# Designed miniproteins, single chains, continued (5): the designs that were tried, part 1

Every score and structure here is a prediction.

Each design is a single chain, and the fold is of that chain. pLDDT is the mean over its residues in the fold that is shown.

## One batch from the design tools (miniprotein)

Design m16001
Fold by ESMFold2-Fast:
Structure m16001 (fold): chain A 84 residues (1-84)
Amino acid sequence: DVELAKKIGEAIAEGNSQKVIEYAKSMGGSEEAITALLQALLDATLGYADGAVGYAEKAGKLMGLSEEGIKAIQEGAREAASKV
């Protein structure tokens, strides 16, 4: 669901790990996918845009998201990293 993927991206932009975990679990995200999302959040917090976007892509693929869903998470991660 692109809407939930956008919510994950927003949570990454907020630095809110609890919301990231909650939304990922609601989408049936595996432990590996959730770990990748938390790595994206960490890299974004540190300003590592390429790392944040790469982990967001990995998580989206692990969760079986559409191209639109993957892009939504990547956009959130990129925006978060750009604020550092």
Scores: mean pLDDT 84

Design m16002
Fold by ESMFold2-Fast:
Structure m16002 (fold): chain A 75 residues (1-75)
Amino acid sequence: SRERELRLRALERFAELVREVKRDPSPETLERVLKEIDEIVEELREELGEDHPVTKEIEILAESMKEEIRKLLEE
């Protein structure tokens, strides 16, 4: 289904961003990754709507990732 495809794509994009941070944990990369996470969430909101279960799931995962990245920026 389209919903499943969008969910898997978002998860794959998040996994790639995690690999990028591990390769280059610079403040510049961390700030760019935070922006890209927001863009992925916004795309799902536009495609499925803010109240869709997949959008809510990905939003929760995105907030967890952003929290971990913000911790790295504080060091």
Scores: mean pLDDT 86

Design m16003
Fold by ESMFold2-Fast:
Structure m16003 (fold): chain A 85 residues (1-85)
Amino acid sequence: SREEVERHLREAERLLEEAKTAEGEEKLKLLEEAGLHVLRALYLLKREDLIRELQREWAKAYEAGDLEAMQAVLERALAAAREAL
């Protein structure tokens, strides 16, 4: 439902905000949890294109070990999901 999508996006936004002041392992855990909420929202929106883009860009940032890039990827995906609502 739209309400379920909005709930996941709000939780992702909260986790991404918390991740801004976190470092290392704590930041990675927050980003991974935020990513799951964004993916769930995109799945409910039936936006397979955005899911593929998120997974591709996340994999690149993760393989590089770049937490800042991982956060930026999720923030872009969150914005795209909100626009798709």
Scores: mean pLDDT 90

Design m16004
Fold by ESMFold2-Fast:
Parts: structure tokens; C-alpha cells; sequence
Structure m16004 (fold): chain A 81 residues (1-81)
């Protein structure tokens, strides 16, 4: 369970860094912002589920969180090109 909590915390920090980088570069694309926020929400939920011993549910939320984070990063990279 500790590993899932750690991975969720790492995903939360990655999402926060993405949001700060958007702010720093003046990127106000609400779609990209919402994807990072959704990734953070899913990681927070995964962390909660992991603390409750719901490993499979935590892994599912974390997995979906990674998808949202990945799409947000991809779209952000396209905005910088």
C-alpha cells in the first residue's frame, strides 16, 4: 500500500508542476488546466482508497490519473511548439 500512496503523491506533484508551468508561460487553455486538475483529483482519491486498504480501486484511480496527466502533458508540449 505504501507504494501506491507514494505513486499517488508523485502524480499529485507532477500535476501541480504542470499547472505552475502553464501559469508561468501564460497558457490559459482551460482544457489542459482541467486535465491536470482531474489527474490531481484522481491521485488524491487513489491515495484515500490506498489508506483504506482498497488496493485494486486505488490502482484503477491511479491508472486513470496517469492517463489524464499524460494527455495534459502532450497537449501542453504541442502549445510550446
Amino acid sequence: MEELIREAEELIEEAKKGLEELKKNGINDEDIISLYKKAQELAEEAKRLAREGKELEAEIQLGVGYIYLGVAKMLQEKKLK
Scores: mean pLDDT 85

Design m16005
Fold by ESMFold2-Fast:
Structure m16005 (fold): chain A 55 residues (1-55)
Amino acid sequence: MEDPSKKEKPPVSPYVKAIPENGEWKAEALPGLRLKEDGKTAEPILDENGNLVEE
């Protein structure tokens, strides 16, 4: 059981939406973005050259 004084949701970037699911907070990236390794930050899908990846 978590403390009620704690924050209601985890710190996520503006490109990531925190959604309450199954009693936990789930991070989802906005459409057209991907989650980084931390699962807290999202960024456009880019190549090493800075170009958009073709899909």
Scores: mean pLDDT 59

Design m16006
Fold by ESMFold2-Fast:
Structure m16006 (fold): chain A 61 residues (1-61)
Amino acid sequence: MVLEPDGTNEDLARQLIDYLSKQPDADPEQIAKAQAALDAGNADEAIKLLIEQLERLFPNP
């Protein structure tokens, strides 16, 4: 594809929210904040919050 659809970040955020909501160690408050950001149309903020949660659960060495 020469152009990407505007929904790419939104789709990624939705997938990450679904994934993290199923993790027992995930912070439900952070997931709720990401969902609220996504609902407000701020997919970049939602992804940022979700990445911070992933880094907490899966810290790099």
Scores: mean pLDDT 74

Design m16007
Fold by ESMFold2-Fast:
Structure m16007 (fold): chain A 74 residues (1-74)
Amino acid sequence: NREKAIQLTLEGLRLLSEGNYDEAREKFQEALALDPSLQSAQLALTAVDLKLAGNDDEAAKYLLQAIELLTAAL
């Protein structure tokens, strides 16, 4: 389940880089449904929500933290 949650988080990050925010959000939510403790997915979901709210600076900080934690988990 954790491996699948990590895979979904990676897919979400790809979709986010493509500007597909709604699908990215769905992937992060699916990852959290499989592993609610996956902090990288939680931070990435927060980053998408901040981006959609127009808070680009804060979104970028959360996204960087999500990537750092995900890289450490690999």
Scores: mean pLDDT 83

Design m16008
Fold by ESMFold2-Fast:
Structure m16008 (fold): chain A 90 residues (1-90)
Amino acid sequence: SLREEIRRLLEEITERVLEYLAENPDTTAKELAEKVRELGKEAGWDDGEFQSQVINLTRLRVAGEEESVLEKALEEAVDIILKHLEQKKS
């Protein structure tokens, strides 16, 4: 489903961003946003809402939030993106 695809892409891109940050610990907020945009575009998602949710999920992972908080944030991110896409179609 589209929901499952968005969830997988959010997880995949967030992990790639985290790998980048582990290799580049001095990455600025601007450089982070540019890397997220690059990875999103590569995956076929040149979408600001998708990119914003990846940044939020990355931030929560870097902060060391509990698994239950991370899972809830991921599901909320999927809901936000789906709502955003439906608003674009209307």
Scores: mean pLDDT 85

Design m16009
Fold by ESMFold2-Fast:
Structure m16009 (fold): chain A 105 residues (1-105)
Amino acid sequence: SKAEELQKRIDEIEKEFEKDPNKGLFDKVREALEIAYEAAKNDYLPVADRALSLILKYMDKLTEEQKKELAELFRKYAGEAVEKNSGYGIAAFPLLAKKLLGEEV
């Protein structure tokens, strides 16, 4: 049930990004991050990977200020995921945080 709900949410957000990526871009990227975090928490890696791929694909369209805000959110989630002993936090969240923050992993 939870996995199916997350799957539908990621499918909907992915279609919204493709239809009009500029409309509510930062809000959509934040929603994708929340989906990635929830999916990782439930060990549903395919949905988490899709959500992170959407962020990675569209993050270059964010303003520098929005990228900084996203980087802080990623760092918070990466730290929490590592504390929760999530293998996903070790590989996926720190990688995206590094791309947003540069050399900080």
Scores: mean pLDDT 73

Design m16010
Fold by ESMFold2-Fast:
Structure m16010 (fold): chain A 82 residues (1-82)
Amino acid sequence: LKEKIEEAERKAEENLRLLDEYNDKSNELDKKAQEALKAGDLEKARELILESASYGVEAIKYAVEAVVNRRIAERLRRELEQ
């Protein structure tokens, strides 16, 4: 039981790390898009916004996986504490 809790917690942490990584990438691309807009390069800004949004969508998937694994760990921990 404890090993399964540790596995679920490890998976939750791994997905949170990926969430942070993809959010950071999304934010970096959004900053570059803002710079392109200030320079008047609308096409470059559009491409950067699209890429930023793509990373944001992947970040949401990792957030969901982190929540799922956290809930599994909580349920297993409750079982252990009985």
Scores: mean pLDDT 86

Design m16011
Fold by ESMFold2-Fast:
Structure m16011 (fold): chain A 83 residues (1-83)
Amino acid sequence: LSIAELKSLSKEELLKLAVELLAQLSEKTKIPLDLEEAREWLSTLSKEQLIALIQGMQGALGNSPEALKLTFEALVESMKKQS
């Protein structure tokens, strides 16, 4: 999705997409993630922050295994620090 497409989505739609992308990243990297905890954290983000996060995750899904793992590890660490 382009940034313009993401901007057209509601905050709830962005939240659902972000949770789906986190689930995909967790499955691909085999790094465990509590999706309920992740959803709670995501709900605290602004629409702009959700868009930036979704773009980062979509980019990461196209990356090498090493780049994907690094991106997801950084994201999980960010969530853990915020909670």
Scores: mean pLDDT 77

Design m16012
Fold by ESMFold2-Fast:
Structure m16012 (fold): chain A 100 residues (1-100)
Amino acid sequence: SLAAAVAHAQRALDLVQEAKTASPEERNKLTEEAIGHLRAAADQAAAAVPNGPLVRRQFENAIKEIKELAEKSKEDPEAAFKRMESLVQDTLVALQAAAA
């Protein structure tokens, strides 16, 4: 369901925003939870559209970039989490447009 994909992507955005002001230990947990919700969003979106494999690849690319940013967040957490927020927000906007 695209509605379920939107709900998961929104939760991922909320978690990334919370991670921006969290302790280092909490940031790691919140980022992992956000990635989990993005995977759930990918599953729901891919099942709802004819080009499911393409949508799944787009989500996998976003998740890969988020994981790389999480590793780099030790050097510049503000820049890393700003980029993560932007990636998740772009995904949410695309899902909302598809659901309309």
Scores: mean pLDDT 83

Design m16013
Fold by ESMFold2-Fast:
Structure m16013 (fold): chain A 88 residues (1-88)
Amino acid sequence: MKPSVEKGKEIYEKYLKEYFGEDGRGVGDFPDLSRAALEAAGLTPEQLKEYLKNPQKYNKDSLLPNFSEIFSDEEIEALVEYLRELPD
């Protein structure tokens, strides 16, 4: 995998797996983050990055933490690259 994708996988497995599951498809009320689901929702990779940085800005009822308080911009970018490599 690309170095950024491998870093994104590490971040995902440590911090996001409990919210989105092994495959990024979402658990319970958390959204499906697969490429197909994001494309169906009309979200670009940049919009996904901004969503992860401040989920409450896009959905005030979101139970996701504000990842910009936990991760650097580069780490969030790596996470987005990993999510784009997930199977549909």
Scores: mean pLDDT 67

Design m16014
Fold by ESMFold2-Fast:
Structure m16014 (fold): chain A 103 residues (1-103)
Amino acid sequence: MPAPDEELTLEELARLLARELGVSFSTALGLLQYATGKPPGSRLTRSDVLYNLGGLLATYEFGSEEEREALLDGVARATGVSRARARELLERVRRYLDELRNS
């Protein structure tokens, strides 16, 4: 596993996240591009990824209905999945971040 402050490409981080969430590489890459706003080839740390995923979940859990619907549409568009699958993906992210917080 990379160190929290080690810079990796977005694609390398997406590969690791795909394994952690049990999703495809393309799904993880789309999610990270949406969460970070960064294009392919960008260099980020694992800490940057966790921070941005936390921001997505904060909007999903505590945002308005309008903000939540906009986020689900954005995630679905970025990952190429349905809105229902985007909800399932965000639930997987929530569990992943909760497990890291309790470790």
Scores: mean pLDDT 84

Design m16015
Fold by ESMFold2-Fast:
Structure m16015 (fold): chain A 78 residues (1-78)
Amino acid sequence: SQEEQTRLNGLKLLAAYVDPEALEKIKELVENGDKDPEAAKKEIQKIADESYEKVLNDPEAKERLEEELKRLLAEEEA
């Protein structure tokens, strides 16, 4: 479903945020993406997907990311 896809994309982006190298690359793409935002978005998605794949191989890291996402969503509703 669209909701599940949105949640999955959020987890992938959050996984990239815990990887300093991935985060730096995303920042560079965002700052330089003004001329071609669609290409920048595609590369950001690839970086996020790779970061999430690393987390999936560590059950403890996966649980921590899911808990952090739930906490962020709860703060939005508060």
Scores: mean pLDDT 72

Design m16016
Fold by ESMFold2-Fast:
Structure m16016 (fold): chain A 93 residues (1-93)
Amino acid sequence: VEEKLEQIIKEVLELMKRKYAEIAREFGDEETAEELLKAESVEEFEEGMRRLYERNKERREQLEELQRRAGQRFLEEMAPREDEYREIYEQYE
C-alpha cells in the first residue's frame, strides 16, 4: 500500500513536470522548461514553477490561464486511477 502511494506520487510528479515544461516552452522559456524536467523532488518542481512565474510576470494572466487548463486536463488524466487512490485511503483508515 505504501509502495503504491509512493509510486503514484512519483507518477504525478513526472506528469506535472512534463505539462508545465510544455507551458514554459510555449512561452519560449526553454531554460525554465529544462529546469522543471530536471526536478527530482516536489520542492525542486515548486522552485521551478516559482521561476516560471517570475520570468514570465508580464504575461502572468496568459500563464495562469494555460496553467488552469493544464491542471484541468491533469485531473482528467488521473481520474482512471481513482480506484487505486481509494484502495490506499481505505487501508489507512
Scores: mean pLDDT 70

Design m16017
Fold by ESMFold2-Fast:
Structure m16017 (fold): chain A 85 residues (1-85)
Amino acid sequence: SMEEEKQKLYEEFGRLVSEGGKYLAELYKKDKELAKKLSEEFTKAVGKAMDALSKIDTPEGQKEFKQALEEMRKKVKEIKEAAEA
């Protein structure tokens, strides 16, 4: 159902915010300037997801939110790789 799909998207959003914050905190200990840059980029991706979330009850809003989550996944991966380097 749309409600079950919506719930899974919300859960993924929360997980990505948590993971991004965790890896940014780890990166900050190694490289403060890179952490600041990636934090700004991650915050922009989160903002796009939140904008799409306001339309989540529409198929168009769900599509935009899924696209924003994909951008967030890529940013979390980039941050994690930088933190682990």
Scores: mean pLDDT 86

Design m16018
Fold by ESMFold2-Fast:
Parts: C-alpha cells; sequence; structure tokens
Structure m16018 (fold): chain A 77 residues (1-77)
C-alpha cells in the first residue's frame, strides 16, 4: 500500500542517519496510518491521506534524510 511504501522509505532514511545504537526508531504502516515507534516514547500516528493532501509526505522523507547533512538541525522528525 501507499502507507507501507512511505513507511519503508522513512525507515531506510532513519537507518542511514541513526548512528546511535541505543536509539531505535521503527516506522510501520497500519492501513492508511503511519506508526512511528521510538524506544521508550509513545507511538506517533499520522494519516497518509492527510500527509498527501498537505504535500508533506515527500517533505518529511527529505527532512529526515537531510538532517545529518546540515549542522545544527536538531529536529529531523
Amino acid sequence: SRAERLAREIQERIDELNDDPSLEIRVTAEGDTLVIRISGEPDVRISVSELEALGLAGTMVAMVASSAAIPGIKHPL
């Protein structure tokens, strides 16, 4: 599904950027909903259809991917 594809893309970017072995971030899809799970934190649930309507899906992936390349960026996702 669209949500599964987006979850995989975000997970791949997180895996490339995450150099901290104590921090585990998992992104999965539940129907139309993206579920972001961070170890020790509450799950974040985001509707893929809402992200698509706002044009944010591609921007979120780009922001996560770019965070490690830009010094001083503290909020990648």
Scores: mean pLDDT 65

Design m16019
Fold by ESMFold2-Fast:
Structure m16019 (fold): chain A 73 residues (1-73)
Amino acid sequence: GDALARGEAGLAAAEALLARLRAGEPVSHQEGKDALDRGEAGAAAYAAAGDDALMRRTSELSVELRRLAGVPS
């Protein structure tokens, strides 16, 4: 598949859920898990594409998302 498209999808999923959590919107465990899985897949895809900056950004957002969603690392 297209690694950059997968990276962009993961980054977008992490940013969208993080915005919802910061707005105080309720998020289900499944929504949180799906967004985290996509964020991690996106970071791995950016790493495979050799884009260290986007990989780091996506990873950092996923860490923050885990913290706000109450999901253990």
Scores: mean pLDDT 79

Design m16020
Fold by ESMFold2-Fast:
Structure m16020 (fold): chain A 85 residues (1-85)
Amino acid sequence: MAAKEAAQKEAEEIYEKGSKEVEEYVRRLIEAGHVEEAMRLRIEVLSKLKELRDKVEAGEISVEEGRKEAEEIIKRAKEFTDRLI
C-alpha cells in the first residue's frame, strides 16, 4: 500500500509542476496585453491545483487520478492561452 508520505510528496510535485506551467502561460498572456485574463487564469488554475493536491494528500483520490486531472487542467490552460495569443 502507498505510504501517506509518498502521496504527499507526489501531491506537492503535481502542484509545483502545474504551478510553474501556469506561470509561463500567465507571463505570455501579460506580454500579449491580456492582463485580466492572465490573472483570472492564474487564480482559477492555482485554486484547482491546490484542491487537487489536498485531495491526493487526504487520499480522496489516487496519485494517478491526481496526475491525470492536473494534466487536463494544464492542457485547458494552454488551449485558453493559445486562443488569446
Scores: mean pLDDT 82

Design m16021
Fold by ESMFold2-Fast:
Structure m16021 (fold): chain A 80 residues (1-80)
Amino acid sequence: SGQMLKDHAKQLIGRAGQAINDGDFESATSLVRRAVDIAVRLPPELQQTLVPAFRALRDQAAAAGASDVVAIVDQGLAQM
């Protein structure tokens, strides 16, 4: 069950990155909130597998000016 939730969170992170590329910061913000909500409830070993994907999303969001996405990722990473 944890693996399925991790895979779902990873898919949401990928979709958030695509939304940022499309300039759809509202969808990106919604998707990243859901990804973080899942990730913070995962076992530490599975959380750590998502950290690189969240860091990449944060850097992408920062470069694009998606400040809400940056804030949500930073808050999520602080809980992982």
Scores: mean pLDDT 91

Design m16022
Fold by ESMFold2-Fast:
Structure m16022 (fold): chain A 94 residues (1-94)
Amino acid sequence: VEVTDTTRYVAAKLRIIGDILTAAYLGKQGDLEGVRRAIERAVEDAKVAKVSDPLTQKALKIFEEAVKNGMTDEDIRKAAEEIVKLIEESIAKS
């Protein structure tokens, strides 16, 4: 793996984490369109980067389920609520 590919993979992993946090934040604000964009970006980056962190893997599964179900406003709202719960539970245990 070249340095350029390594940098791209690391950047994609960091973007996935950022998009998960963005989805939680915008979900709390009721910005479903912002949550949709965060889900789309995270799922796209997951195609080039593999994450071994259990929290990030759980978040990506929530996003993948929303995409599989057609990204309706209900699916996006549910995904945002699940991400918020996942992050809050992780913080409480850390």
Scores: mean pLDDT 79

Design m16023
Fold by ESMFold2-Fast:
Structure m16023 (fold): chain A 111 residues (1-111)
Amino acid sequence: MALAHAVVTATLPASLPREEAIRAARVAADAAVEAARATPGVVDVTLAGQSQALAAGQTPELPEGAAPRATVVVAAPDVATAREAGAAIAAEVAARLAAAGIDATVTVTVE
């Protein structure tokens, strides 16, 4: 059976200083991975793009004025489970960023 995927993306304000944006993206990535692992039915979790580099302890190069983002891809056995997991992860990421004083846009796409 083909797996369903939820893509959770936290988009940070482009006005954040580079070091603050990197810290926020790392917080978002850590929160997303923790929430995904705690969610029943999640088969796999993969960090994408900038989030993968941050998890490896690397500093991604961001163009001036680009909005930093943290992206995680969650694999689940069906679309309903992927959607539920994506919503739970998005809520945790939004809560952790808000607690850090960061106004981020968190979106979920199910494929």
Scores: mean pLDDT 72

Design m16024
Fold by ESMFold2-Fast:
Structure m16024 (fold): chain A 71 residues (1-71)
Amino acid sequence: MTLLFPSGQGGKVELPVDASATLAEAMRDPAIGPILGSGFKDVAKDEVDLSSTVGELAEVLKEKGIAEVEG
């Protein structure tokens, strides 16, 4: 799947992610971790934690209007 985050420069940052990976695994990737971690910070810890999947975070980010989801 791909997460689309709005960039401050009027574009979107495309973040290709494995929806089945845990957040702990995904956040270890230096290319993905900083952007994904920023989105995770904006979500309540009671909804997702580091044992949750990237797909579960993606659903919450989409519901809050923080990111779009493709695939």
Scores: mean pLDDT 75

Design m16025
Fold by ESMFold2-Fast:
Structure m16025 (fold): chain A 83 residues (1-83)
Amino acid sequence: MAEEALELARRAAEEARARAETMSKEELVEEFERLARELAELDPRLTPEEVEELVEEVRRMSKEEQREALAQAAGALAMARAL
């Protein structure tokens, strides 16, 4: 069910936020790139070029914004895998 996919996404986002608390800006960008590349394999609308653009955007963000971007990417990947 879609609600179960949302619950999995929420848990993945919470776990990613917890991990992100101790990460450096560089580690946050590297982890985001990994998650975004995995999401691109599951989402035909997300091209490798768009992934590169997203990674550049996240690199320019503050550490707090990078942590939130990582949480959102983890949630999106969990949802894509569940659907």
Scores: mean pLDDT 81

Design m16026
Fold by ESMFold2-Fast:
Structure m16026 (fold): chain A 117 residues (1-117)
Amino acid sequence: PRARLVSVTVKTEGGGELVSVETRELPSGAVEVYVTVRATKSGDKFTVTVEAAAEPGARLSGSAGAAAKGDTNATFNVSVETFPDGRLRVTVEVEVELNGAEEVTVSVAVSAAAVAR
C-alpha cells in the first residue's frame, strides 16, 4: 500500500445497546471497523457512520456489511458518499428481526490508494 488514511471516525446512532467498537489496521494499510450492537427488540434500527480522509492525491474506497447470529435476521442498506474534498462517508442502516441471538455486527472497510506513482 502506498497511501495512508489520515483519519477514520465512527458514529453509532439509534436503537439497541452498543457492545463494542473495534478498529483494525490491516497490513495493506486498510482500516476495518467492527461495531457490535445488542438488539433489545424486533424492529430495532441503528445506523453506523464511518468517515475517512486520506493523504492528498489518494483515492478512497469503502465497503460494508452486517451479520447477525443464529436465526436473527439483520436487514441493512449501505450508502457510500464521496465529498468534493476527497473524504469518504460509509453509512450502514440496520433493522433487526430478533429470533434468539441478540448481537448484530456491522463491518466497514476503508482503504486509500495512491493516484500518482
Scores: mean pLDDT 76

Design m16027
Fold by ESMFold2-Fast:
Structure m16027 (fold): chain A 71 residues (1-71)
Amino acid sequence: SAEEAAAALERLRTLAERMKAYASELARDDPELTRRVEDRLDAALQEMLETGDVSAFQERVGAIAREVLAA
């Protein structure tokens, strides 16, 4: 239903914001890395909102997390 779809989208938005905050926290001692992580997470979230492709979003967030952990 439209109500269930709206609730699911809101949960995904909340999850994305929490993941963004967590990833930014991992890079917080490097302002340039933090900015790049936030920009890439914002781009990934925007793409997910435009396409509805949650799998692509999860893959992109995973790639960003791996890059941050490798830095």
Scores: mean pLDDT 73

Design m16028
Fold by ESMFold2-Fast:
Structure m16028 (fold): chain A 77 residues (1-77)
Amino acid sequence: SEEEIESKRALALELKKQGDEAFAAGDYEKAASLYQQAEEIFTSIGDTDNAAVARKKKTDAEVQLGVEDIKVAVEKV
């Protein structure tokens, strides 16, 4: 339902915000995990724009952890 979609979007936005806070604190492992959770929820509701943003933020966090390629980042998911 629309109510379920909006509830899931709100949860994913909150997870993305928590990921941003973890990233700013230098906790890149936690940030990557939170962005991964946000990406999965955005994808499940068809919010492709926010899913792409979350995926990029996850990749940025994994780069900070020394992950150099997209295949390794995907396997970490």
Scores: mean pLDDT 83

Design m16029
Fold by ESMFold2-Fast:
Structure m16029 (fold): chain A 68 residues (1-68)
Amino acid sequence: MSVMEEFKKKVEEIKKKFEEGKLSLEEAINQLTALSKEAFAKIKDEKEKEEMERYAVGAYVEMLDKAS
């Protein structure tokens, strides 16, 4: 599995746990931030970095909207 595929899978797991009430918004954001930093350090391709950043931002926005 690629770094990008693993990243996306873990992001979806964080979102699901947040939606199920297993993670607070703060915990979900902290996990997403940590995951993004790890993935960013491993990805060297510019287009993959852009895709990762867009995916992470999208997940963050969705969780914030859900918490409102």
Scores: mean pLDDT 81

Design m16030
Fold by ESMFold2-Fast:
Structure m16030 (fold): chain A 115 residues (1-115)
Amino acid sequence: SMDELREQLIRTLDRIIDLSTQLAEGLSKSDDPVLQKIAETLLSFAQELSSLRQKIEDGTATDEDLRNLRNLNVSLAQLLLRSRPLLPPELQPLADELIRASEEAARLADELLRL
């Protein structure tokens, strides 16, 4: 149902926000400016996704909001796939989990857009 898809999307977004924040915290400890810039970008994505999550929870999300959410999650997954080889090995599993969660959120947004 639409409500079940919304609840699943909210849970997936909560996981993405948490994982993005954890990965950003790990990367921000590096003195590498490339990793610091990735951390800043992850926090920016987390803030935008938090705003969209609130609209979904409140039932005020438009189709444009759902398209934006899908596109943000596709962009996040693409950033992480490109950046993965640059990450410290201990943070690569966290990036892999975040990629999977972002792909799931994009899929769920597309399912809601078809309703």
Scores: mean pLDDT 91

Design m16031
Fold by ESMFold2-Fast:
Structure m16031 (fold): chain A 78 residues (1-78)
Amino acid sequence: MLSDGERVLVALYESEQPLSPREVAERTGLSVGTASRILKAMERGGAVKRGPRPGTYVLTPAGRRAAERILEQQRAAE
């Protein structure tokens, strides 16, 4: 089972494009409010940064590595 933060990282990784909080919420099953709070926390932590469109986010290199690690753990689990 992925945490809410792990679902957000994986959604951004698999999209390979800037996502708004609404687009993240649609991909993860989270509310828009929850997705927005997680994205802001990840921006402060350096895992995501503001995308080229207003209100969008992209993975940093650190965030991309974190998402790859999460996907490896998911494959290893089953």
Scores: mean pLDDT 82

Design m16032
Fold by ESMFold2-Fast:
Parts: sequence; C-alpha cells; structure tokens
Structure m16032 (fold): chain A 83 residues (1-83)
Amino acid sequence: SADDERAKKLIDQLDDLEQQLTDLILNNAPDSEIQSVIAQAQRLLEEARELAKRLKNEVTKFSLLVRMISLSGEVYYAERLLK
C-alpha cells in the first residue's frame, strides 16, 4: 500500500537522521547543527507516529516503531548535551 511504501521511506530517513546526529555528536559539531538535525528528527517522528496508527502490515509497523524508539532516544541524549 501507499502507507507501507511511505513507512519504508520513513524508516530509511529515520536511520539516516540517527546516523547524522551520532556523527555530529562524535565530531563535536556546533550546537546549531545538532539543533537543526533534532528539529528535522522531531518533524519526521511526528509523521511516523501518525503513520504507525494507519499501518496494517505488522512487520512494517514494528520496524517503524523500533526506528522511532531508537531515534527518540538519540534525540533525548543530544538535547541533554546541548544543556
């Protein structure tokens, strides 16, 4: 379905943002760059949350939820590093 295809795209985007956020933190990037990625992550997490409610494929839904949990944890950690 269109929702399943969007979920697969979101999974890739959430994975990419988590990797970007991790790389920025490990390389001691400026707070402004970390904040920009956090803002992008929060927008995609909101979209993923709404999409998850509509997903009928349990495997796709589980994969999306796992990535959402992982990225949410990384965002929480990054926000704490920014004070």
Scores: mean pLDDT 89

Design m16033
Fold by ESMFold2-Fast:
Structure m16033 (fold): chain A 77 residues (1-77)
Amino acid sequence: KYAQARAKIDAIPETKLEMLEAAITLPKEERSHGKIAKMVGVSKGTVYRHFPSNQALLEAVEEYLALRKEEVDAWKA
């Protein structure tokens, strides 16, 4: 369980991982390409390269949060 979650996280490109880490610090309603771009220090175009739509961004963040929760739950077990 932990190894599977970690492997999926480790497969994420570094820049995309930085964007996901920034996104999880924001409330769900504030997770937008513009806010993430500002937090990471990249252009909106760079964020769109990794997340081509708002739906793709929200889905990627939810998947990442699920992986992080699975990792934490495995550590606490």
Scores: mean pLDDT 75

Design m16034
Fold by ESMFold2-Fast:
Structure m16034 (fold): chain A 80 residues (1-80)
Amino acid sequence: AGEAIELVRNAVRLLKQAEKSTDEDEKMRLYDEARKYANKAWELAQQLTDEEKRAKILEAIQYALMGDFESAEKMVRELE
């Protein structure tokens, strides 16, 4: 669970940096890197036997990809 949570946080951090960037090449690179972290977090979440933790990590990933960073960060804080 901890590794998946950290991957979601890294995805959110990169997406927030992308939103602040005025350079399109940097923005695209940050989005691509964030997507890779989100995909790894999703795969790790699928391996969890704790249904509630799995559901919250998957929900956090969805919020992050939708641009709802506040909800994503709230979900991962509840898992610590």
Scores: mean pLDDT 82

